# Designed miniproteins, single chains, part 77

Each design is a single chain, and the fold is of that chain. pLDDT is the mean over its residues in the fold that is shown.

## One batch from the design tools (miniprotein)

Design m2839
Fold by ESMFold2-Fast:
Structure m2839 (fold): chain A 56 residues (1-56)
Amino acid sequence: SAAEIEKGAQKGLEKAKELAKTDPEAARVVLDLLIRENSELAPEIAAEARKLKETL
């Protein structure tokens, strides 16, 4: 369901935020995957991932 997809994407974003504190390079890779996988199905979360990536 769309809700489950958004929930999964949100958890991925939270994981990327945590990674950004200790390993910005690994966080960039996770954010790129989130953007690619979720641009159509969870575009708001993909947009947040793009903003976070810009800060790294």
Scores: mean pLDDT 81

Design m2840
Fold by ESMFold2-Fast:
Structure m2840 (fold): chain A 81 residues (1-81)
Amino acid sequence: SRAGELAEEALRLVEEATELLKQGKYEEALRLAREALRLAKEAIKLAENKEELNRAIGAALGAIGVMFEASLKLGKKLVIK
């Protein structure tokens, strides 16, 4: 499904952002995590069943976690959009 495809892409971006965090590339990690959150939000809107919804929510939470850690390291305010 479209929701499943968006959630999978969001999860992939969360994994990439996590690797960037490990490398100290906090601005790049934040950028990727924001994109992951955008895709996860679309997946939530398009979810047709509870499994798709839970997967999309998982991706969103993962993205928020990366955004929080990257923002702390950069001394920036966390903004969720």
Scores: mean pLDDT 85

Design m2841
Fold by ESMFold2-Fast:
Structure m2841 (fold): chain A 92 residues (1-92)
Amino acid sequence: MEEHLEKGREALAAGRFEEAAAHLDKALEEAKAAGDERGIAEVLFEAGLFYAALGRLDAARGFLERALEIYERLGDEEGVARVRAALAELAA
């Protein structure tokens, strides 16, 4: 999961959007296979940022709202704050 998130971030920074999307998909599959709810939320958060960078604001909001729901269920106040900040930036 973490290795795919790192590679996804590197690909996004380099403008390699197809590669970035592929790494996010792999990170999500690994988190789901591990039953890692916090990891799933982290990948969904990163996907939200990815789609925001592409100007796909509706898709970005959808991913961020899913991440928010998971972080709230887990009581992860740091995760909740991070997602809310990203959602506020999309609404600006």
Scores: mean pLDDT 82

Design m2842
Fold by ESMFold2-Fast:
Structure m2842 (fold): chain A 92 residues (1-92)
Amino acid sequence: VSPEQLDLEIEAALLTMEAYVLKKIAEKAIRDGNKEMLKEVLEQAKELYKRADELIERAKTLDGPTAQRVLAWLEDIKKEIEELIKKLEEHL
């Protein structure tokens, strides 16, 4: 694995963890009717979405099966973040 592929995989893993935590905070804020927290989570979700796009662009510049796997993973994460953003907007 190239250093660039390893760095990309680490960043994808971190993004996945951040998206998961944010989703859980969103679930709690929805349950509690906390509009202030929902607005904060929405802004953070938008930042993660931008980060996913940046990592996808980087993944597209790399060749090989590892890069292809990480690209698919990042596209799945981006879709989950988009769904979270829509859910948050529905509750605001």
Scores: mean pLDDT 87

Design m2843
Fold by ESMFold2-Fast:
Structure m2843 (fold): chain A 64 residues (1-64)
Amino acid sequence: PSQEELDGEVQLALLIIKGAIAEISGDYKTAAEYYRQAADLAEQLGNTSLAEDFRKKAEELEKK
């Protein structure tokens, strides 16, 4: 993989971790924001399925 791909994957992992921490803390609005950012980055990296999964998760959290 290229350095750009590795940097993108690391950034994606950090966004997912931040989303998970916010979710566990009960900050569902913040968690949804991080998962939406993760979805956008996943799509940019060519992982459409992962992007769709995170968008759905953000929508679920926004309903809380």
Scores: mean pLDDT 83

Design m2844
Fold by ESMFold2-Fast:
Structure m2844 (fold): chain A 74 residues (1-74)
Amino acid sequence: SMEEIEKLLKEAISKLSEELAKKAEELFRQIKESTNPGVQLQLLLEMAVMAKEAGEEEALKLIAEAIRLYQESV
């Protein structure tokens, strides 16, 4: 569900540094404003890449779970 995806993304953002959290919140806003599933998936993948490059393993796990739930919902 979108509610569960939002919960996972909010938890992931809470584990990021302040600067990365701001960037992730902007991506999350863009996901919520988009009606295109391909664009939403691309933005989710951008969040995952950002977490991976920062070495934020726990945030990455949560974002990956959100991507899995998104793919099952769309």
Scores: mean pLDDT 84

Design m2845
Fold by ESMFold2-Fast:
Structure m2845 (fold): chain A 86 residues (1-86)
Amino acid sequence: MKLTITFKGMSEEQKQRALEYAERYRERGYKVEVRIEGDTLTITIEGLSVTEMIGEILRAIGLELDGHEVKITINGDEVHIEVTFK
């Protein structure tokens, strides 16, 4: 499965943690792409298992429960998560 997660409205500390998160997947041998466009950080991860993808979806739901704006879109084998920090 392929995950694309887009973060908006991050603090510098939150951006650092997101980059560390991306690097951990890269260290595990996943194909990871990071793009920074203005205040938007996009991480793309290829090769996720179903269990790992469920874990990422649950993490995104946790951010929504914490009061952030979250949108999850599933299109076949691709999952897109958009997070706007409030």
Scores: mean pLDDT 84

Design m2846
Fold by ESMFold2-Fast:
Structure m2846 (fold): chain A 86 residues (1-86)
Amino acid sequence: MELLEEAERKLEEAERLLKEAKEKGGKDRKLLEEARRLAEEALRLAKEALREAEEKEEMLRAIGLMLRAIGLLFEVDLLEEKLKKE
């Protein structure tokens, strides 16, 4: 499933950027915006993979990626809201 592999790659990059933003005190708006964009794209690809999945194992992988992407997006939202208030 090329869609699953692409979603995993984009999610891993988003997680890396979020980690870097957190290490810099969570105030790097550019890193947070880039992490959000990659996580949103990963979520889109995971949703497509779920729709095209023919095997239970592929469906579970897609769901797992969607949950990880949603969690990352919520964390980015929290950090961005904190930046707007400070």
Scores: mean pLDDT 82

Design m2847
Fold by ESMFold2-Fast:
Structure m2847 (fold): chain A 74 residues (1-74)
Amino acid sequence: SELEEEFREKVLELLRQIKATTDPAERKRIYQELAELIREFREYLKTHLNLTDEQVRDIIRKIFEEAEKELEKE
């Protein structure tokens, strides 16, 4: 879906930033941003789409697997 694609693109962007960052403090900031993005997406899926915790975990897991595969090609 468009929503999943947008989330995947945002995740990929943050993962690229983490890979490019040499400063540990800056890396921590990016990880915090990634964690917040995940929380917001999880809340959206549960609240607006009435998905179960298992369905939400499966969706997020698949998106991360796709993002990681795309990052590895770079």
Scores: mean pLDDT 83

Design m2848
Fold by ESMFold2-Fast:
Structure m2848 (fold): chain A 74 residues (1-74)
Amino acid sequence: MDLLKKGIEYFKQGNYEEAAKYFKEAVDEAERGRNLFGTAVAYHNLAKAYRKLGKTEEAEKYGQKADDYLNKII
């Protein structure tokens, strides 16, 4: 959760590269913890950061991963 919060803080500051870095770390942490919802949230925020960076292909990829994880939740 701390990594996700740091990513959101950088995103609000317009520092999308640093935001993406922290969101990637948040994804890795949530995946290791088998936290489906946390992984989906982290991928969703990572996709938003990549959209701001103009990296549309990566944004679409990570957005799809977020949806895939959400579809595993009741």
Scores: mean pLDDT 84

Design m2849
Fold by ESMFold2-Fast:
Structure m2849 (fold): chain A 86 residues (1-86)
Amino acid sequence: MTLVITLKNLTPEQLTAEVLRAIGLSLDGYDVKIKIEGDTLTITIGNLTEEQLNEYINYAKELEKRGYKVEIKQDGDKVTITITFP
C-alpha cells in the first residue's frame, strides 16, 4: 500500500521539522519520497502494511481534533492524506 501525505500552509520552521521527520522515516527503512513546493510538503511512503497505514490515518484524525484541516482519500491501495496547518 502507498501513502501520500500533503502538508500545507507550513511556516519555515514547520517545513524544516517535517522534512527532518520524513528523512527519519527514510533512515528507519521506509520507502520515502519528498517534494517541496513553497509552503507545501508532499511525502510519499511506499510498501506499507494495512496496519501501518491505519496508524497514519489515526494520527491524521488526532491532528484534525487539534484544529488542523484534514482530508483523507482512498483509491484502491493508495491513500492520500492532506493536512492544512492552522
Scores: mean pLDDT 82

Design m2850
Fold by ESMFold2-Fast:
Structure m2850 (fold): chain A 66 residues (1-66)
Amino acid sequence: KAEELLAEGKKAYEEGKYDEARELLQKALEIAGEDNPEILNELARVYLKQGKHEEATELLNKAAKI
């Protein structure tokens, strides 16, 4: 489940669909748990593209603690 949502989120990101990518990756994180660094890093990439630098930094810091 989480792996499929991660893959779909990455595809949405590649297609420039950042809102869709964010929703898919947030759902993946709910399933995998907040301590999944791959999903946290991918979410951070989406937030950077959306200009949400504070949120991206928080996600990267969370991933770094794992």
Scores: mean pLDDT 80

Design m2851
Fold by ESMFold2-Fast:
Structure m2851 (fold): chain A 61 residues (1-61)
Amino acid sequence: SIEDYVELARRLLEEGRSPEEAFEEVTRRVYKDIESGRLTARQGAEAIRAVRRAIEELVRE
């Protein structure tokens, strides 16, 4: 689900990954899941948007 990608991003940040690294890794996973048929392109776009928003909220001052 979209929530699983957000949780992955949060975990990566907690492990000390930069916001850019976390976003890149989750985005790569989303594209793999689109390619394998686990996600539609629309669901992938929604997931990437949710992940970007979550990272921005977590790292904002």
Scores: mean pLDDT 84

Design m2852
Fold by ESMFold2-Fast:
Structure m2852 (fold): chain A 87 residues (1-87)
Amino acid sequence: SKEYTNKAKEKLNEAGDLVAKDESVSEEDKEKINEYITEALKAADEGDYEKAIKYAEKAKELAEKAGNKEAAKKLEEAIEYLKKAKE
């Protein structure tokens, strides 16, 4: 569904913004999280929802480890929308 794909992309971008603004997250972790979010966005645009979910899960794990719980929550919401888009 295009609706669920668009919602997933919205949540991925929101997570990226939250990480970028978080001064407590290291620049190395910001770069890696942004890399994973970018790959998830590309995969979602291509309709490769399994790949998009895998990269969103990697971004979520790293955001949680870096202590940005709000970004991790947005990434979980993105994953749920990607799962709905796949069905």
Scores: mean pLDDT 89

Design m2853
Fold by ESMFold2-Fast:
Structure m2853 (fold): chain A 92 residues (1-92)
Amino acid sequence: SSSLQSLVAEIQARAAQKGITLRVEIQGDRLRIEISGLSVESLTGLSLWLIGLQLEGVDVKIEISGDTLRIEIGGLSDAQMESVLRMIASLL
C-alpha cells in the first residue's frame, strides 16, 4: 500500500532523528521489522505486546539480540500493519 509506505518512511525518519535504526519490509500480508537503539523499557514493552499477539494466535516471530529486536508478523491486513507501525512509533 502506498499509504503504508508513506507511514513507514515517516516513522523511519522520526527514528533516525532519535538515533534509532528502523528497517521495515512489507511483503504481501507479512511485515518484517528490525529496530535497534530502543531503551530497555521500550524494548520490553514492545516484546510483551508482541507476545500477547502471539498468544492470541497471530503469526509472530520475535528475535532479540543485544539492543536489536527483529519481528516478523504474518497474515496482516493493511489496517493491522498500520496498527503495528503506530505502536512502534509510540515508543520512539
Scores: mean pLDDT 83

Design m2854
Fold by ESMFold2-Fast:
Structure m2854 (fold): chain A 74 residues (1-74)
Amino acid sequence: HMTPEELRAKAAELRAQRDAFALQTTGEVNRVLKEGKGKEGEERANKLIDDGAAQTASLQAEADRYERLAEEVE
């Protein structure tokens, strides 16, 4: 049985991973836009944005799950 503190710590860990991944994705998008030429750069940037959004949504859903569990056991 995890304590509410442990559940919130896991949620915070997942949110930190989400934020770190979002920052990394933003950096990669900016790099691709600087190095890319016209439409090729935009296409690569859009793919990074789409892939990044899916991953951040997954991490957010996991974090939300742990936060809800913490609320239930309080």
Scores: mean pLDDT 82

Design m2855
Fold by ESMFold2-Fast:
Structure m2855 (fold): chain A 58 residues (1-58)
Amino acid sequence: MEAKGEIPELSEEVQKKLNELRKEFQEKYAKAKTKEEQDAIMREFLLQAEKLYAEHQA
């Protein structure tokens, strides 16, 4: 496998939320004009992703 970044299937809702966060992150990050904007976008994405995984962890 070339891409080893497979995320375990937690739930359909979690998957959808993560995909939405990821898409918004990528679009904003690519369009960011300054490093400060990129950092802010990245931090927000990481926080949201961490919350999602931490809260879902059994």
Scores: mean pLDDT 71

Design m2856
Fold by ESMFold2-Fast:
Structure m2856 (fold): chain A 83 residues (1-83)
Amino acid sequence: LQEDIDLGVIHIALAVGSIAARKEGLEEIAQLFDEALTAVENKDYDTAIKLLNELAEKARQLGLDSTARLAERVREMVEKLKS
């Protein structure tokens, strides 16, 4: 049950992040959210962690601190699912 709830939260966070990024014209950020979501759906948690790290770094370079923080929190949740 907890893993199912955590997966649901991860899916919602990544989907909302992608939609919000596209609305702001941040297509590169939106693509990273989409790729991370696809990796999570495929249970490829190593790829998801890598993509979320890239997303956080790119977001920081663009001054998107809230987006970077979201990516880091989602990465921590994915790491717990892998553990």
Scores: mean pLDDT 86

Design m2857
Fold by ESMFold2-Fast:
Structure m2857 (fold): chain A 55 residues (1-55)
Amino acid sequence: REELIERIANLSDEEKGRLLRELQEQQRYDEAGRASAALIAGRREEMARHILEGL
């Protein structure tokens, strides 16, 4: 937790904004996947990767 905060603090303002956007996209995707975790378990990582590539 503190490790993540310290890592973010070392980033530039632009990088912080970019990271925040990526985290928000990942959280939104994880929330949707939670309901169908058993069905989307293996695909969640792959689809998350595609979403991150689209960012």
Scores: mean pLDDT 60

Design m2858
Fold by ESMFold2-Fast:
Structure m2858 (fold): chain A 59 residues (1-59)
Amino acid sequence: VPEFVRSAARAVRNALIARGVPEAEAEAIGERVLEEALRAGVKSPEEVGAVARRVLARA
């Protein structure tokens, strides 16, 4: 897994926890960002950002 994908998933998790989302739910959302980014074959931080926004819009 590319480091920028792992960093983005972790950033999403940490941002959600900071906003008061329970840790287990924040981890599940972060894991979905990682899984969707890997399935999409993202190659840049900008593409990971788009995936993260789509996952967060559904959360």
Scores: mean pLDDT 79

Design m2859
Fold by ESMFold2-Fast:
Structure m2859 (fold): chain A 68 residues (1-68)
Amino acid sequence: MTKKALEEALAFLESLPDFEPRREGEDRIVARHTGSVTTLIGVALRLIGDFPALEVRVRGDEIIVEGK
């Protein structure tokens, strides 16, 4: 389940403008954002709601998504 959730989260982030998602190992995605902090936080909150099996964190201009 976690692996499928990570692939779906990656596809979602890849579909968004101004996001540069990358895989970091088998269980982590890091997505750099070049737009506004408001958009960054909004996308992070959406990921938290849509992917309850995943842990979502914000670090500077990056969203970090990993399995719980």
Scores: mean pLDDT 81

Design m2860
Fold by ESMFold2-Fast:
Structure m2860 (fold): chain A 55 residues (1-55)
Amino acid sequence: KEEKIKLIDKKIEEVKKQIEELKSLPPSQQNEDLIAHLEEVLKSLEELKKKLEES
């Protein structure tokens, strides 16, 4: 259980970093679709982590 949460945390950090890097670009160079997709992935990972912590 703890090891699974740790792996999810690392993945969450990776996705957050990718989103931060993409959002740091000028608006004209931002890929809004990619950012939206990564934010959705991040949300799913956070929900999965919460479920594992609750179980």
Scores: mean pLDDT 78

Design m2861
Fold by ESMFold2-Fast:
Structure m2861 (fold): chain A 65 residues (1-65)
Amino acid sequence: SNNELKIEVLNEAARVVALATEKGDQELRARAVQLAGEVQKSTTQDELEEIKERVRALGREAAEL
């Protein structure tokens, strides 16, 4: 369901926030927080899947810090 996908993407965004915070990248952390906000505003599966791709790309960027 869309609610399950929202929870999944929010959890992924939260992990990116935690990683960016640990590594001291405030700009990357702010971008991850913004994406979490977009998840809460999303109403369709396609919107959630697009945000999920953006969260994953940001997570890869955070891993390279």
Scores: mean pLDDT 85

Design m2862
Fold by ESMFold2-Fast:
Structure m2862 (fold): chain A 74 residues (1-74)
Amino acid sequence: VREKAEEAAQALVDAVKAGKSFTEIVRLADEYVKEIGPELTEEEAQYLGDLMVEGGMPADLAEFVKGSIIGAMK
């Protein structure tokens, strides 16, 4: 699960760096949430968010994606 979370974080960061639109990034995040979200803990979702920021994703976008993952878990 952690490896999948790290892979998802890297893919989202790569999408941002490639200049993908906000809509496409949200869609990718939704796909990852559906695939791994039910298996993630809140701590792992926080770690995913931190990885995205560290990878160069804007903090506001990373916070939105993290919040979407946590919200889908509930």
Scores: mean pLDDT 71

Design m2863
Fold by ESMFold2-Fast:
Structure m2863 (fold): chain A 107 residues (1-107)
Amino acid sequence: EIRELLERLLAAGAATRVEFPSDEEAVITVPRADGVDGRVTLRRLSDEEVEVTIENAPLFRVAYVNLKGLSNAEAAALAAQPVVRVTLSVEELAEILELALEQWLEG
């Protein structure tokens, strides 16, 4: 499921590259808005939990905000961070990838 969603993000152009440095890690390169390329790093912590690191990738940060139902103030605080690191369930990760794809296709 996660791999399938990553393939769909690549096919849609929402990701420009997906790399698997190990069996437990995926690195997603996202299109430049302005400046440097964005990056989302996925690292398996257990069978149920994934660490997600979001760097200069507003599409994925907005998906996270929407999934968690964060306030405008909380969203603005995250937007001010150069790196956002969160721990998600595999189910929450799938939902974020689906939301990111949806937002990309609608924009």
Scores: mean pLDDT 81

Design m2864
Fold by ESMFold2-Fast:
Structure m2864 (fold): chain A 67 residues (1-67)
Amino acid sequence: MEEEKEKEIEEKIRKGLEEQQKRLAEARALQAATGETVSVPVPKEIVEANEELGPYKTGELLNRLLA
């Protein structure tokens, strides 16, 4: 049961990261054009995963997706 939930959360994080990549690209383009520092928030899917699984398991999933 927990393994299935972890896989569902991992899928949500992956999709959130894909959306975040677009926002980061926009932020970088804006920074290059204006010279201003732009902050992009952490994807809400990662925040929700941290609340449900805790920081250790969320970190493991992120490492798996990003490494």
Scores: mean pLDDT 71

Design m2865
Fold by ESMFold2-Fast:
Parts: structure tokens; sequence; C-alpha cells
Structure m2865 (fold): chain A 86 residues (1-86)
């Protein structure tokens, strides 16, 4: 269900700051598989930061997780989660 997926994504995002970006992305992919959600990844590289938006979608809607990581270290600095119900 979308609400369960959102709660799980929120908990993961709350623990994401200070972790390597690739580790958090792997955890989000595992979450998508567990809940049978389709996932899309959009990566944008700036001068000092990498921003990744990971969208998990099912029949009820989507959950998006936005991660901002330091480009030099690869460590997540910010994480946010939002939900869009259909």
Amino acid sequence: KLDELYEAARELAEQAVGKPLDEVISQLRELAEKYGAKFTELRIEGDDEITVTFVLENAEGSVAVRLVADKKTGIVKEASVFVNKK
C-alpha cells in the first residue's frame, strides 16, 4: 500500500544523512522491490552537490525521495520525502 511505502521511505530518509549516497540508493531499490513498486532515478550533478530524486510508483500513487550529497565525499547531506496520491 502507498501509506506503508511512504512510511518506510520516510524512515529510510530520516536515517540517510551521513550515509554514502550509493548505499541509500541501494536501500531505496530494495524497498521498491519489497513493495512491488516501479522505480525511476533522476540524477543531477552540480558543481559541489549531487541531487538524486528516486520515485517509487504503484497503482495508488507515488513516493519521491530527494537526496542531496556532497560531490567530493559522496555523503548524503539532505533527504526529503513527498507523496502524491492518485
Scores: mean pLDDT 82

Design m2866
Fold by ESMFold2-Fast:
Structure m2866 (fold): chain A 84 residues (1-84)
Amino acid sequence: MREGAIYSVAANLWIVAADVALELGDRETAIQALRDSVENARKAAEKGDVEGAIKVLQRTAERAAPLDPGLAAEIQAEVDRLKA
């Protein structure tokens, strides 16, 4: 689905933004970028790109784990929900 693919791309771009923010030492901006990635991944799944959403959420969870364990747990729950 075309719309799902657009949201998956947007979610991956937010992960890149989080990586840049972390290199600059801006943890607050990095966490917000990861949250924006999660929101776009949810939209991707809603628009039919479930596989793309799962891949993005797994990458986002890996980055979130050392920054915000609560966010990482929330993302993992979303991955488990989409795989069910």
Scores: mean pLDDT 84

Design m2867
Fold by ESMFold2-Fast:
Structure m2867 (fold): chain A 62 residues (1-62)
Amino acid sequence: MKELAKIRLRDAGKLKGVSEETIEEIIKLIEEGKTEEALEKLIKELGLSKEEAEKLIEEIQS
């Protein structure tokens, strides 16, 4: 479910000390289909692998 994936992303951001504003920006990029920009932000800000970031983007877009 899209909403569950968004909750998981917000929780991960809080755990890593990433600002709520940055997390919401990443969610917006995913929802707008800016996949490449969202991928780069997830890797840089949350330290996710490319594979983990791609999977999360797909879960939110589904």
Scores: mean pLDDT 80

Design m2868
Fold by ESMFold2-Fast:
Structure m2868 (fold): chain A 64 residues (1-64)
Amino acid sequence: DEEKLKEAGKKLEEAGKAAIAAELRRGGLDPQRVQAAVDAAAKELAEELGISAEELRKRIREMA
């Protein structure tokens, strides 16, 4: 469902922004922690859609 994929992409972007904001509040930015947060969000969203996290990332990349 394209609409659900767009919503998942928006949530993944929001998760990334939240992770960056959290790092900035700590006085720096750790890309490893940001990546871990995005990966966790992608896994959770993919489970909701019934697909793999890898497939979800591929579909979002194709839409961007």
Scores: mean pLDDT 75

Design m2869
Fold by ESMFold2-Fast:
Structure m2869 (fold): chain A 66 residues (1-66)
Amino acid sequence: SAEDYLNKGKELFKQGKLEEAVKWYEKAIELDPDNAEAWRNLAVAYAKLGQPEKAKEYLDKANELA
Protein backbone atom coordinates (compact mmCIF):
# COMPACT_ATOMS: atom_id res chain seq x y z
CA SER A 1 0.00 0.00 0.00
CA ALA A 2 0.99 3.66 -0.21
CA GLU A 3 1.35 3.73 3.59
CA ASP A 4 3.71 0.72 3.46
CA TYR A 5 5.89 2.55 0.91
CA LEU A 6 5.79 5.73 3.02
CA ASN A 7 6.88 3.77 6.11
CA LYS A 8 9.71 2.10 4.17
CA GLY A 9 10.90 5.55 3.09
CA LYS A 10 10.79 6.76 6.71
CA GLU A 11 12.94 3.80 7.84
CA LEU A 12 15.54 4.55 5.15
CA PHE A 13 15.47 8.27 6.02
CA LYS A 14 16.24 7.43 9.68
CA GLN A 15 19.21 5.37 8.45
CA GLY A 16 20.52 8.35 6.43
CA LYS A 17 19.79 6.57 3.13
CA LEU A 18 18.26 9.68 1.63
CA GLU A 19 18.32 8.70 -2.06
CA GLU A 20 16.64 5.36 -1.26
CA ALA A 21 14.10 7.14 0.99
CA VAL A 22 13.24 9.45 -1.95
CA LYS A 23 12.52 6.44 -4.20
CA TRP A 24 10.10 4.92 -1.67
CA TYR A 25 8.37 8.28 -1.08
CA GLU A 26 8.00 8.60 -4.88
CA LYS A 27 6.39 5.12 -4.97
CA ALA A 28 3.99 6.16 -2.18
CA ILE A 29 2.99 9.29 -4.15
CA GLU A 30 2.51 7.21 -7.33
CA LEU A 31 -0.10 5.11 -5.45
CA ASP A 32 -1.62 8.02 -3.48
CA PRO A 33 -0.83 11.44 -4.99
CA ASP A 34 -3.08 13.17 -2.40
CA ASN A 35 -0.95 12.06 0.57
CA ALA A 36 0.39 15.39 1.90
CA GLU A 37 2.72 13.59 4.36
CA ALA A 38 4.49 11.76 1.52
CA TRP A 39 5.04 15.06 -0.34
CA ARG A 40 6.35 16.73 2.86
CA ASN A 41 8.75 13.84 3.53
CA LEU A 42 9.96 13.96 -0.09
CA ALA A 43 10.58 17.73 0.29
CA VAL A 44 12.61 17.24 3.51
CA ALA A 45 14.67 14.48 1.87
CA TYR A 46 15.48 16.66 -1.16
CA ALA A 47 16.41 19.57 1.13
CA LYS A 48 18.90 17.29 2.94
CA LEU A 49 20.25 16.15 -0.45
CA GLY A 50 21.03 19.79 -1.29
CA GLN A 51 18.28 20.19 -3.91
CA PRO A 52 16.36 23.23 -2.61
CA GLU A 53 14.35 23.83 -5.81
CA LYS A 54 12.85 20.32 -5.72
CA ALA A 55 12.32 20.63 -1.96
CA LYS A 56 10.31 23.84 -2.47
CA GLU A 57 8.26 22.31 -5.32
CA TYR A 58 7.27 19.28 -3.23
CA LEU A 59 6.63 21.34 -0.07
CA ASP A 60 4.31 23.63 -2.07
CA LYS A 61 2.45 20.51 -3.29
CA ALA A 62 2.12 19.20 0.29
CA ASN A 63 0.75 22.55 1.51
CA GLU A 64 -1.75 22.63 -1.39
CA LEU A 65 -3.09 19.20 -0.29
CA ALA A 66 -3.27 20.06 3.43
Scores: mean pLDDT 86

Design m2870
Fold by ESMFold2-Fast:
Structure m2870 (fold): chain A 55 residues (1-55)
Amino acid sequence: MEREKIEFEAMKLSIELIDEYKKKHPNASVEERIEATNEANKIGREYLEQKLKEA
C-alpha cells in the first residue's frame, strides 16, 4: 500500500516539474524540453528511492 502511493507521488512530482517548466518557458527549444524532462525524471526517481528506504 505505502509503496504504491510513493511510486504514484514520484510520478506526479516528475509530471508537475515538467508542466511547471513548460509554463515558465513556453518558447523553450526541443533540446531544452528534453533536458528538463530528464532532470524531472531524475528528481522523481531520487524521491522514490529515498521514500522507499524510509518505508
Scores: mean pLDDT 80

Design m2871
Fold by ESMFold2-Fast:
Structure m2871 (fold): chain A 78 residues (1-78)
Amino acid sequence: SSSKKEEAIRLIEKAGEAAASGNLETARKYGEKALSLVPEELQEEVRKLIEEGIEAAARGDIEKAVKYFKEAMELVRK
């Protein structure tokens, strides 16, 4: 079975893929599922990174969106 941490990382990855594809609603749903699996002490920082990633994608800045989602995954992987 995947750990909660590994499942959260996979969900953040799916959120980033959805955001890059322009599916912002799906990105938000995967992001919220990921946050439910993230330790409480990391939830604020991870939420901010996911929200910034979705906002960057909404502006068409896919390069910045990818960076924010990668940072969120790295923060959870620690």
Scores: mean pLDDT 86

Design m2872
Fold by ESMFold2-Fast:
Structure m2872 (fold): chain A 83 residues (1-83)
Amino acid sequence: MTPEEALADLRAFIDDVVARVEKLIKEGKYKQAIREAAIGSTALGVLAVGYKIEHPEASDEIDALYREGVARLDELEKKAKEK
């Protein structure tokens, strides 16, 4: 896997998790949305650490994507808690 492929994989993972959480919120499944957001944030953290170990040259870009993904999921979790 190249650094570019790792970054693309992280972006795809973030977008997929965000889409799933947004769908659950639209369906009124707030508890499931909160759980999926928490699981997604944890999995994103594990993936980011793994990719930084394999691609230390892309560490700053990986960290930026990780922070963006966690922020997006945190906002969705807050939205789900507000109902």
Scores: mean pLDDT 85

Design m2873
Fold by ESMFold2-Fast:
Structure m2873 (fold): chain A 57 residues (1-57)
Amino acid sequence: STAEVVRRLFDLDGDGTLSAEERARALASLDVNGDGTISDEERRRVLTALGYSEEEI
């Protein structure tokens, strides 16, 4: 799925942990609307794909 590809691509240091910078880049790259604004749904989808729980979102 797209979620698996995203998680793999943005885990750049390969340690299984995503830095705040990596998360920010993932959100910017997946701005689906291309308007420079990321909705809460898009943000949650990206963070969930990157392995974050709903409590961390």
Scores: mean pLDDT 58

Design m2874
Fold by ESMFold2-Fast:
Structure m2874 (fold): chain A 63 residues (1-63)
Amino acid sequence: DEELRKRAIELIKSTPAPVADEAVRMLEEGASGSAVGALLVLSGDTALADRLSQLSREFKAKQ
């Protein structure tokens, strides 16, 4: 949970998008990855949302 959130924040911060700052704030305040993913999709950042989904799957697999 904490490790996944930390990795997700780093991924979002490495992507140049205005909504990235709000997505990071949501994660730091305890929002779920699915909620942040929904925000990214609605804002048009579907590629970043997909990368977050992939990160979540990798973290759950073998972890």
Scores: mean pLDDT 70

Design m2875
Fold by ESMFold2-Fast:
Structure m2875 (fold): chain A 77 residues (1-77)
Amino acid sequence: SEEERQKLADEVIKLAEEVFGPKEAENLRKYLEENPDLTPEQLEFLKEVIEAFKAIQEGVDKAIELSKLRRELEKLR
């Protein structure tokens, strides 16, 4: 239904805001509004892709934090 599609689109935008930030989420919102023919299946795929990117980003963020800790420890030598 149109309601279910809109709900899925909102979930995709919310996830994008969590991963990429509010500016990128607004860009995605505009893209979805300009492409109303996107199917629920395509929106579900987009959600899966963003979730996969979130997992990668969390790994990168952890590596950056460990790198910062190492630099601080080296300064204390």
Scores: mean pLDDT 80

Design m2876
Fold by ESMFold2-Fast:
Structure m2876 (fold): chain A 93 residues (1-93)
Amino acid sequence: VKVELSEPVQIKGSDTVMLGVRVYDENGNLIDSAMVLLDSEGNTAVMTINPGKYEIVVEKAGENEYRVTVKLLDENGNVLAESEPVVVKIKKI
């Protein structure tokens, strides 16, 4: 199982950034997707039809700059897979 994060996209006129989440099986088939929202203060939300499957780790890397990692969890809360970190720099408006 592999978890990939998309390139960050900042919402026009907003301090909110979107990151797409894609989950692949052992054969490379897409088996799930989600969207992570991140604001300039490091607050996150996950848009998903499968609640409880994702843990979002956010670490401050600089001023309005965050390192984001997404973990995929099993039904018992154990980590199945983890994404590579993505560095997100948010432009203040």
Scores: mean pLDDT 85

